# Designs tried in a protein design run: designed miniproteins, single chains, continued (2). Part 49

Each design is a single chain, and the fold is of that chain. pLDDT is the mean over its residues in the fold that is shown.

## One batch from the design tools (miniprotein)

Design m5791
Fold by ESMFold2-Fast:
Structure m5791 (fold): chain A 61 residues (1-61)
Amino acid sequence: SELDELRARLRELSREVDALARRIATTTLSPAELEEANRRIAELQEEQLRLVDEIAALEAA
């Protein structure tokens, strides 16, 4: 179902954010790599917010 696909995507995004956060915490990154990783986390978090809203709208229908 569309809901199951959206929930699966949300779980994937959460895992990717966690992996990037862990990399930042456990790895010595260059300033450029750190900037890129933080930018990617921000993009993923924005997508998570959109998916949460979409899931809520579909569950309310």
Scores: mean pLDDT 87

Design m5792
Fold by ESMFold2-Fast:
Structure m5792 (fold): chain A 84 residues (1-84)
Amino acid sequence: KEKELIEELREKVIKLGDELDNLPEEERNKKLLEIVKEIAEMLKKLPEETKEEVKEIWRAIIENLLKLGAISEELAKEMLEILE
């Protein structure tokens, strides 16, 4: 169900926020790419309207991470490409 997928994504984001804070940069970057790939896979199961909403949310997250200097421009671009 749509709501279950959204809640699962939320739980993953919260859990990973805590995990990422303790990871070396290389491992953090790999984890972020893995998450984005999982999200892209989950998007295939969502209605079209919800897919666009979830993509917008994740684009905003990636853009904010880049703005804060938490990720490189190269990593941000790769993550955005996976979501397309």
Scores: mean pLDDT 73

Design m5793
Fold by ESMFold2-Fast:
Structure m5793 (fold): chain A 94 residues (1-94)
Amino acid sequence: SEEMERFDKILAEAHKKIMEKLNEKAQKDPDAYEKRLPGIAELMRKFVTDLAELKRKGASLEEILKLMESYVPEFEKLDPDIAKIFKEAIEKMK
């Protein structure tokens, strides 16, 4: 649907911004990010898997937003800047 296409575009843009922010931080402090990257990568993989599962089941936008909101505290623990990008994506989808 056109609504789902808009949603996918917002998520793709958020993913790009997260990757750009991680690359920026890795360039400024590679040692600190070497330690954090495995945890961030694991959480990202889990989120993408959970999101794909919901989409395959034909989940509503409301259910997807609830999933995303549940991941905000976990991202916040790992990196506040990534959590901010994720929150901005959630707000754009509302």
Scores: mean pLDDT 84

Design m5795
Fold by ESMFold2-Fast:
Structure m5795 (fold): chain A 66 residues (1-66)
Amino acid sequence: MTYRVTLTGPVEVNVGIVLRLIGDPAAEVKRDGENTYIVTLTGSPEEGEAIIEELKADPNVKVEEL
C-alpha cells in the first residue's frame, strides 16, 4: 500500500515523524514536496496498519491512500 503523508506541525515535530518513518524497516519514504512524503509499506499488513494508525492519530498529519 502507498500513502501520501503531509506534515503540518512545527518543524521539530515534523523532523521527528520523518526520522521515525525513515528508520522503520517496514516503510520506504520518498520526499514528494516541502512537507509531503510518499510512504510505501513493505512489511506485514499488521506492521503497515500500525504505522498508518500512528500517523492518523496525529492531528498535524494528513494521510491519503494512493
Scores: mean pLDDT 80

Design m5796
Fold by ESMFold2-Fast:
Structure m5796 (fold): chain A 116 residues (1-116)
Amino acid sequence: AAAPPLTEEEIRALVEEMEDDISFITVRQDPADPLRAEMLLAIKKEYKEIAEELSQRLGAEFVGEYNGKILLRLTLRSVEDLERLAEAFEEIAKKYNDETFRRMAEGLRAAVEAAR
């Protein structure tokens, strides 16, 4: 069965509970193709430069700010979109030497390899 898309209230609750520097929130996913997904990236405001780099590299849309976090929307359409996301996080992890970003990059790379 397909999971229903997250409501704005559910998204806000997840952002409020977020303790990490960055978090992925899957708003909607195609049940026939898990690579087709609408996602939000929640990034702590202290990492504004990272949010700007992600927007530039991925074409991520600025949605707003909530509870000290910047919200960016991105849409995955293919394995190539997932690969670009993995590459962007790998470069950010190297540049900022942050363990949370490194772990996110590793998870995304594993997802790319599994999708090939």
Scores: mean pLDDT 75

Design m5797
Fold by ESMFold2-Fast:
Structure m5797 (fold): chain A 74 residues (1-74)
Amino acid sequence: EEEKKKLIEELEEEIEKIDKVVEEKAKAGEEALEKAKKGSKEEAEEELKKKIEELDKKAKELGEKARELAEKAK
């Protein structure tokens, strides 16, 4: 059961990392909106899209790790 506790703690850490990625996406969206209001909307949209794609890749990697830990914790 001690090993199960460690797996749960690791899973919680990976979930927290995923939450941070979601927060970064929200912040990037807000920054892109501010940039679009003051400048080129096209440039802001392209920059946001690239940022979101990068964050999506990180979220997928973290999600896979969390899934593996959850299966081991069964």
Scores: mean pLDDT 76

Design m5798
Fold by ESMFold2-Fast:
Structure m5798 (fold): chain A 71 residues (1-71)
Amino acid sequence: VDEYVKKGDEYKALGLKYASQGDYQKAADYFEKASKYYEEAAKLDPSDPRYTRLAQLYQGASESLKKLAES
């Protein structure tokens, strides 16, 4: 679990960095990667609802930022 959470956190940090710079496409790509790693963590530890919530949060953020990048 720890390795997937760590990778998710690393990609989340990159997504936040690029979002703050206005690079919404790159931010969306990194949030999508973060979401996938949190999803794998949730599969390994289904008793902890935090990982499913993080996966859903960053999947939604990725989708929203992709729409902004298209504008």
Scores: mean pLDDT 82

Design m5799
Fold by ESMFold2-Fast:
Structure m5799 (fold): chain A 77 residues (1-77)
Amino acid sequence: MEKVLKLEDELLEEAKKELLEFAKTASEKEVKEKALEKMEEIGKKVIEELSKYDEEKAKEFEKLFEEQLAKWREKIA
């Protein structure tokens, strides 16, 4: 699990950096949409790495993550 946590931290830091740069020329709505896109990418990579360790936990996480993403997309739209 240590590798999954390190991957998540690295991906989150990179996404934050990219979002801050994008925010200089983008509207708040565009930044939120980009943030959701980055969360989808991060979640997918975390799920993929987690599935190598525990497939059942990866499936549970994927289900919860997809539900949460859907709610956030509705809030932005």
Scores: mean pLDDT 75

Design m5800
Fold by ESMFold2-Fast:
Parts: sequence; structure tokens; C-alpha cells
Structure m5800 (fold): chain A 80 residues (1-80)
Amino acid sequence: SKEVEEIKRAIDAALEAFKQGNRELALFLFSAAVTQALIFYPEKEEEILKLHKQMVDAIRAGDLDKVRELAEKFKKLVEE
């Protein structure tokens, strides 16, 4: 769906920003993806908010492997 595509693009953009060393932009873009996911999938609010907290923590820690893992988990959550 268009909504899934938009959220996935925001997640991919956030991961790319993080890989480029721009943690502030990555956090902003992941927050945008979370906001869209909450609007389109309100029934998944608890899981979305849990993933958001984990992503914020991983981005602040500079943990690329964890950020990648959480990005893929987020994509799967919105594809279901």
C-alpha cells in the first residue's frame, strides 16, 4: 500500500542518515516514520512505541547493528 511505501521510505532514509553519521537527522526521520505508523496502524501503537524507544536508544548509542535490526523489525511490523 501507499502508506507502507511511505513509512518504509522514511525508515530507509533514517538508516541512510545514520550510516552517514547524522544521528540528529536519523532520529528526526525515524520519528517521522513512527508518527505515520501511529496514524495508519493505531492498533499497533504499543509495538510501534516500543520500537521507537529502542531505536532512539540505539541511535544515541551509535549501535549500527541494532539500528539495522530495529529498522527491519519496523518494516515487518507495518507490512503485516
Scores: mean pLDDT 87

Design m5801
Fold by ESMFold2-Fast:
Structure m5801 (fold): chain A 57 residues (1-57)
Amino acid sequence: SAAEERGRAAVAELVRRGEYALATRYGAALQAAIESGDEAAIKAAADAAVAALEAVR
């Protein structure tokens, strides 16, 4: 889904910036949401990953 792609992109960018702890945390949450098949959970996890990326400078 678009939310899944957005979440994966945010986690990948956290990795590129060296934010490994955040990438691991938000990546695990996103993967769990994807495995659940719950679109609301996927959107929430993706939004959380994007917010974490926006919070780091």
Scores: mean pLDDT 87

Design m5802
Fold by ESMFold2-Fast:
Structure m5802 (fold): chain A 89 residues (1-89)
Amino acid sequence: SEERRRNLYKEAIEEAGEHAVKLAEEAGDKEAAEKVAELTSEALKAAEEGDFEKAEELLEKAIEAVPEEKQEEARKAAEEAFRRAEAEL
């Protein structure tokens, strides 16, 4: 269902965003962690409204806000979260 897909995508965004915040904090960049959290919240709002394209754009911006040395790890974590969500559809 559309609602199930939305909820699974929101869970994937939330998981990816929380992991990205943690990676920014581990890198010692509190400003980056705050920016990641803000962009993740905006992505969740877009997903709630059914705008999945905007949600993906905002989550990508959140990953890009992670310090460069941790961006690949953040991106892989996001890919894994979405793979699990797709498997549950």
Scores: mean pLDDT 85

Design m5803
Fold by ESMFold2-Fast:
Structure m5803 (fold): chain A 98 residues (1-98)
Amino acid sequence: IETKYPPLSREEIRELLEKAAELVREGVRAAEAGDLRKAAVYLTSANLLLVGALLESDDPAVEEALELTLEATRALGAGDLEAAREAAERLEELVREL
């Protein structure tokens, strides 16, 4: 899919992943506070951001970030706040390694 030029730079990918990590972190915090609707909004926003990045980049870090965001979403759906927090922490670690 090559109708968007130029493709995302490494720095732009890092910024997008940092924003996605922050959204996932805020989603987990909202769920910990009992606001599951707000948590769903944050996680949906992170998913949309990462899907957009995936369409403009072949960087495996984008795919891994999306997988971690989906893992956090599934954990919150199951009421597993610890697993959701771990997924969010792994996403933040991924961003630091870029």
Scores: mean pLDDT 81

Design m5804
Fold by ESMFold2-Fast:
Structure m5804 (fold): chain A 61 residues (1-61)
Amino acid sequence: KVEELIEKLKKAAEEGDYEKVKELLKELGASDETAENIVAGAKAGMSPEGVGHAARVIAER
C-alpha cells in the first residue's frame, strides 16, 4: 500500500539512506529527475515529513 511505502521512505530519509529514498520514490512512480530533486531536498535539510509529503503527491496523481 502507498502508506506503507511512504512510512518506509520517511524512515530512510530520517536515517540518511538516500539510495533507499530514491528506490522507494521510483516504486511510487517518480521519474529519475523527480526522485533526484527530492533526494537533493532531503540532503539540503528537508524534514522526513516533507519528503513523505512529496512522495504522497507523486503517489496520488
Scores: mean pLDDT 79

Design m5805
Fold by ESMFold2-Fast:
Structure m5805 (fold): chain A 94 residues (1-94)
Amino acid sequence: SREELREKLRKANLEEKADLLYEVLNDPSLSREEKAEFLRLLLEVEGLDPNDLDSPETIKFFEELAELINKQFGSDVTADDLRAYTEFLLEEAA
């Protein structure tokens, strides 16, 4: 389903990507590794580097996602919250 997930993300608009991200991050049945893989694929589909979360392009993407998530779900998520949580999920446990 990794290839199916990639194609689903590639076809998704930004609002659909925000909705999928919110669902994945809040799904208690998904492992840290599964959530990390989702985020890697999401960033790769957007042409962003999962190893450079501080790039201006990646920060802008997180800002756009945060705005859409907050509009859709009535949350108060910041771009920095999404960046920090993504970094946490993508890093190996020390």
Scores: mean pLDDT 83

Design m5806
Fold by ESMFold2-Fast:
Structure m5806 (fold): chain A 71 residues (1-71)
Amino acid sequence: MEEALKLEMEAGVYEIAAAVYLRLGDYEGALEYLKKALEYLKKALEIEPSEVLENNIKALEEKIKEIEEKL
């Protein structure tokens, strides 16, 4: 559980960084951090399966796709 929690916390930090880049209009920087957050959430899901985590991953994947469509 400690390892999964660390991965979720790191994903959260990357999501905050991505939100800052989005506010600045830096879609490339935002995508980089959102993709890092997604990677960490997927690793957490492999350790501890969770419906909430699966839903968060889906939401993040949709957000990444929306931003990619703007590039």
Scores: mean pLDDT 82

Design m5807
Fold by ESMFold2-Fast:
Structure m5807 (fold): chain A 59 residues (1-59)
Amino acid sequence: GELRELILRLIGLKLRLIGLELDLERETDPAKKAKIEAEIARLKKEIEELEKKIEELEK
């Protein structure tokens, strides 16, 4: 069902976030760090929006 598909997507996004945070820790170039930080910020927003949608469907 839709709820299960959203939960699986959320898990995937959270795993991708962990990967990006690890990439950020290893990166030494400031310009590349800024790009990774922007992607992390965008991904965190997507995760928050998806979590709110899942909470609404669990009611």
Scores: mean pLDDT 85

Design m5808
Fold by ESMFold2-Fast:
Structure m5808 (fold): chain A 137 residues (1-137)
Amino acid sequence: SNSLLEEAIRLLDRALDLLLDVAKQGSPEVSALARAAAAHLHQARNYARLGLETDVKSYSTLALGYVSKASEHALRAAELAAKEGDQDLVKKLAEASELALKAAELLKKVAGDNPEAQKYLRLAKENTERTRKIALE
């Protein structure tokens, strides 16, 4: 579980860097949504770290909840960036969402059969698939 959590934290850090890059380059509205997604991933990272330090599986479920929230804001940012014609930002948002989803899959393995964790992973997958489709348009 420690190696899975360490990898999840590395993936969340990479996704966070991309969201902050989007926030620097986007319109004020895209930047606000990217910063909201980044704030949620920062919380996910903090709970994943607590899980690593304490070996308490419920922290991975809490981290998943925040990844799910971040995926919703990233999708809204991608929809808005696409409407504004900024396909570079859409691609960066899709990359950040894919990295966060990979982290979510690792967090779910640590959380186990928790139904809340299953729900949050499903929501993150659905939002990331939507963001991916926008990036391919």
Scores: mean pLDDT 92

Design m5809
Fold by ESMFold2-Fast:
Structure m5809 (fold): chain A 55 residues (1-55)
Amino acid sequence: MEEELIEKFIPGARTLLRFVPEETVIAFITRELEKLGVSRERAEELAREIVRRAK
């Protein structure tokens, strides 16, 4: 489920947000989600949601 995927990435997003700009974190998570078979458009939406929840 997408919710499980979001929850899995939140701790990593929180860690990255301590060191790099938000846009860099979104780009990184988008790339990782694409590797898992998520489309680029949906991966970007999920990455933004993950970062929103990680803040």
Scores: mean pLDDT 82

Design m5810
Fold by ESMFold2-Fast:
Formats: C-alpha cells, structure tokens, sequence
Structure m5810 (fold): chain A 42 residues (1-42)
C-alpha cells in the first residue's frame, strides 16, 4: 500500500530529525506515524 510506504518514510525522517536536534516534538511525530502504520495493517 502506497500510504504505508509514505508513512514509513515520514516516520524515519522525524526519527532522524529528533536525533540531530533533540526535538521531542519530532520524536512524538515519528511515534504518531508509527501508530498510523499499525492501524493500516489491521
């Protein structure tokens, strides 16, 4: 599913951003995308 691939890319992007700048908000965004991926796989 195209949406899952896009969500995975965005999740990875925000994880990387959080690592670079210690952005807790970016990390929370990554977790939100992870949850959306899980929902689509149900």
Amino acid sequence: MKEIIELHIKMSYYIDEARRGKFSEAYEKALEYAKKIVELLK
Scores: mean pLDDT 75

Design m5811
Fold by ESMFold2-Fast:
Structure m5811 (fold): chain A 88 residues (1-88)
Amino acid sequence: MEDYKLGVKYFEEGKFEKAIEYYRKALEKDPQNAEALLNLIKTYIAMGKYKEADKLFTYFSREIELPRDSRVDKIIGQLMFETAMANS
């Protein structure tokens, strides 16, 4: 989907709010799009919105089968670490 690619483009440009908009549009068209979900979570982490990222991961990981790869493991590890640090 073009929306997913636009999200990636805006994320790489540091335009995180636009990246979120296009990742959400990609998920609206394909709710099983694991790549769009992972990049949406990654964008919230990049913005320092760790609680929002954690809520999205917890909610959607029950509804969508996330691929078991190093990108998912890195996102989970970063989210757990940053959330713990933000609340300590």
Scores: mean pLDDT 71

Design m5812
Fold by ESMFold2-Fast:
Structure m5812 (fold): chain A 95 residues (1-95)
Amino acid sequence: ALEKYKAGDYEGAEEEAKKQLAKDPDNAHALLLLGMVLDKQGKYEEAAEYFRKALALIEDEISSEITAAVLIAVSKSQGKEELAAVAQAELDRIV
C-alpha cells in the first residue's frame, strides 16, 4: 500500500490499491493511493478522476489535508492552477 508507494514500487502500490477497492469500493484511502500511483505514471487524467472520487467520500476535516496536498501536486502537473487554489484553501481551513 502506501509503504510500497514510498519505496517507489508503484506497480505493487497499484495492485494493493485495486485489491482494497475490490473489497471496499468506497475506500477513500485506496482511491487516493491509486490516484497518486497514476500521477507518478503520467496518467494525470485518470489520477484526477480518482482524487475527485476520494474527495466526494472523505469531505471531513481529518482526511482533507492529505487530499488537498495530493490535488495540489496533480493540478500543478497538469497546469490546473484553479484546482490547486481550491485545494490549498481547503488545506488552510484545517490547519
Scores: mean pLDDT 66

Design m5813
Fold by ESMFold2-Fast:
Structure m5813 (fold): chain A 55 residues (1-55)
Amino acid sequence: SAAVEKARREFGMTDEDLKTLKEIAESMGRDVAVQLMMLSTGLSREEAEEVLEEA
């Protein structure tokens, strides 16, 4: 997705980083992972949700 490409290219997120956030979503809840991604990158909530869906 465009959001995943943006996270990787503009913010340097690796596949390992994205998988770690997905694991956080499973363990602590999707909203927590979305908030952490937004704080780390500056992606919008919608973009962060899309990245977690694809990661």
Scores: mean pLDDT 78

Design m5814
Fold by ESMFold2-Fast:
Structure m5814 (fold): chain A 61 residues (1-61)
Amino acid sequence: EEEEIVEKLEKLESLASEELLKKIKEEVQAYAEANPSLSQLEAQKLYVEKLEKALNVTIEV
């Protein structure tokens, strides 16, 4: 599961602009700082979901 998230993230990052990546990373980081119970895996999943939605794509695993 973790490997699948990493592969999805790499593909999504290659499709997104630097500005979009920065914006989504800032949103996820702000959420993680407000919610210290959030695991790294949960934060990565949220980042992937936000990128997929922003790009209007779904990456196959």
Scores: mean pLDDT 75

Design m5815
Fold by ESMFold2-Fast:
Structure m5815 (fold): chain A 109 residues (1-109)
Amino acid sequence: SEKIKEILDELLPELSEEEKEKIIEAYKKAGEDLKVFVLTVLALKAGTPVEEIEEVLEQAKKFNDEQLKQLLKDFGVPEKLINELLEAIKNNDLEKLKEVLLEISKYIA
């Protein structure tokens, strides 16, 4: 997925190409669930090691939309950005997802 790679390049430029490929492969194995991808990116941005990515993916599969909202509120993310993120996930809008995640990342890092 070229767009998923673009999102990783923009949000997690410090990761190696091998680490980014591992994330993309894990995302594909998780059924290409954008909510799982978002939670994984947020966890990595918050300092979770890449070595823990499989544990993060398993935990992310258990998150519902209300739990994701609460997590983002706990980071101080504005309600407007949270709603835009959930809409992008719902619509599979990868272009909008990238834009919104870049704004959200400012509250996490």
Scores: mean pLDDT 83

Design m5816
Fold by ESMFold2-Fast:
Structure m5816 (fold): chain A 83 residues (1-83)
Amino acid sequence: SMEEEFQERLARLDRVDAEARALTKKGETPLTPEQKEIFKKMVDELIPEEHAEIKARLMRLIDEGLGPTAVNRALKEALRLLE
């Protein structure tokens, strides 16, 4: 269950990454409101409460209006640090 949910989140992250690449090719568009909501939900689900500082940092980056590729990279690097 938890492992299947984690794999589903990773698949969603991969889809968001593909969309981010497409947007980058079209002129480096900032995160849309819909993409911000998706990233915030992924951060909330993937980053445990014990790492509240990392979670808060990622939420701030999402709100700063960075592009999807930058936010996706930051999230992946945060997950790597939690390994």
Scores: mean pLDDT 69

Design m5817
Fold by ESMFold2-Fast:
Structure m5817 (fold): chain A 92 residues (1-92)
Amino acid sequence: SREMASELADLLLSYQKQGAKIEVEVEGGTVFITISGLSTLQITGLALALIGFGLEGLEVKIQISGDTLNVTISGLTKEEAQYIKDKLNSSK
């Protein structure tokens, strides 16, 4: 939903404000997110929050490599996916 897209964008923006480097790519209704510069505790907290979006009906795939999270989220509309990308890029 548009509400889930907004909540997801706000979650990611909160980590960006904490010093995370976030890169976003969009293909249709799928968002590919690379997040770096986080502590282990921040990575754990973010991963748990993202799992919550999976439980609410989004398809969420998380890969952790050191201090980097690679996240794939599908089940969004094309417009919702683009909104997330634009929101994160406009806040840099």
Scores: mean pLDDT 83

Design m5819
Fold by ESMFold2-Fast:
Structure m5819 (fold): chain A 74 residues (1-74)
Amino acid sequence: KKEEADKLVEEAFEALKRSQIGEAFRLLEEALKLDPNNARALLLRGTALLLYDFTSRSNRQKASELFKKAQELE
């Protein structure tokens, strides 16, 4: 349910605040399985990729695509 996905997104945001990037990735993956079009989950996943390794061209490209999808969803 969308409500369950939103709760996981909030938990992922708290994990990122605590620098628990791996846990944030796990929570965001679960949220996106429940609601693939959750704009906030897509935004946070992109942010987590950049926090993990911003020097990776692959991570920057994936983050850019996630940000674009989140923006399109509003």
Scores: mean pLDDT 81

Design m5820
Fold by ESMFold2-Fast:
Structure m5820 (fold): chain A 66 residues (1-66)
Amino acid sequence: MSLREELLRLIGEILRLIGEIFELELLEEKGESSLSKEEIEKKLKELEERRKKLLEEMRELSKKLE
């Protein structure tokens, strides 16, 4: 796999996580979620940690392309 293909894969994963975060936040605001507020907060923290790790991986990969 090329470095650019790997970078695009990471971008895709990050976009998916961002989408999941916003979806959970939107459901919380509307009160339409089947999850408690505490459960939503826990899931949001988990997704934010995953996003942080993927962003760090993407930054390291981008440095290698320069």
Scores: mean pLDDT 74

Design m5822
Fold by ESMFold2-Fast:
Structure m5822 (fold): chain A 98 residues (1-98)
Amino acid sequence: DEEKKKKIEEILEKIRKAAEEYERKSSRKLTDEEIKGIAEATVRVVETALKEKALQDLIEELKELIELLEKNDKPELKLAKEFYEKLIGELEKLVEIE
């Protein structure tokens, strides 16, 4: 299904951009090449979960991570929490399409 493939590609691109934005905001003094590499690795993890039909498992693991981040509500963890919440939203859309 060509339409389904396009929707998946659009979601994966949104995940890539979200990962790049998170890494830029992290202030870890990463190069653009390093940021792109991390974002591509993030997309690869999602593509693997999609291929292995493990998206729901990934979503549950990320939800547990968010609960741990909320237990110790430090400012430095807020960006990580916001990124993982955004990632879960995109993954839930992939589950609906798949």
Scores: mean pLDDT 82

Design m5823
Fold by ESMFold2-Fast:
Structure m5823 (fold): chain A 62 residues (1-62)
Amino acid sequence: MEARKRADELEKKGDIAEKNGDYEKAFQYYLEAARAYVEAGDTQRAIHYGRKALEALEKAKK
């Protein structure tokens, strides 16, 4: 499924941003990955990456 492949790529970009300490970009990529997983029907991964997005947002706070 195209949405799942896109979600996998966005997840990888989120992981790279997080490793670089760019939590603002990690938040954006994880949020987009969660949305793509919803479109792909993968509810468990959508919830997982939604939580990772919120965690990245917390780390980006100041």
Scores: mean pLDDT 83

Design m5824
Fold by ESMFold2-Fast:
Structure m5824 (fold): chain A 75 residues (1-75)
Amino acid sequence: YQEEIDQALVDFAKQSAEAARRYADETGNPELRELADKAMEAIKRYEENPDDQEALNEAFKYGMLALLALVEEKR
């Protein structure tokens, strides 16, 4: 069920990017901000064209990297 999986990945990427973006706003961490912004850009591209698997892959990649950076920053 590709549509449900793709939507779950987008939702995960959005939640991760939003959390990282908010924390970057609080702390001023430019690396965390960059990763969150890249994830949000990829999510926007995918939402504009749901057939863009590259945008979906980039959204998941940068969403995951943003989440990992957020976890490291909170230490």
Scores: mean pLDDT 79

Design m5825
Fold by ESMFold2-Fast:
Structure m5825 (fold): chain A 67 residues (1-67)
Amino acid sequence: MDEKLQQEINEALARMGIAIAKLLKEKGKTEEGKEFFLEMLRKLREERGMPEEVVEEAEKELEKIFE
């Protein structure tokens, strides 16, 4: 897989994660959504080798959304 393609996928995944987090908050599934996405971000870091900066940025935005 190309570096460029991997970067585009990582960016798309981060954006999707944020969008879904907002949806879950609106739906009132805040705690379940937060747990789900914390575990998902951990797997993205460990299994997919996403850049730490991208994962951290998404993680902080998710924390702010669930605040």
Scores: mean pLDDT 70

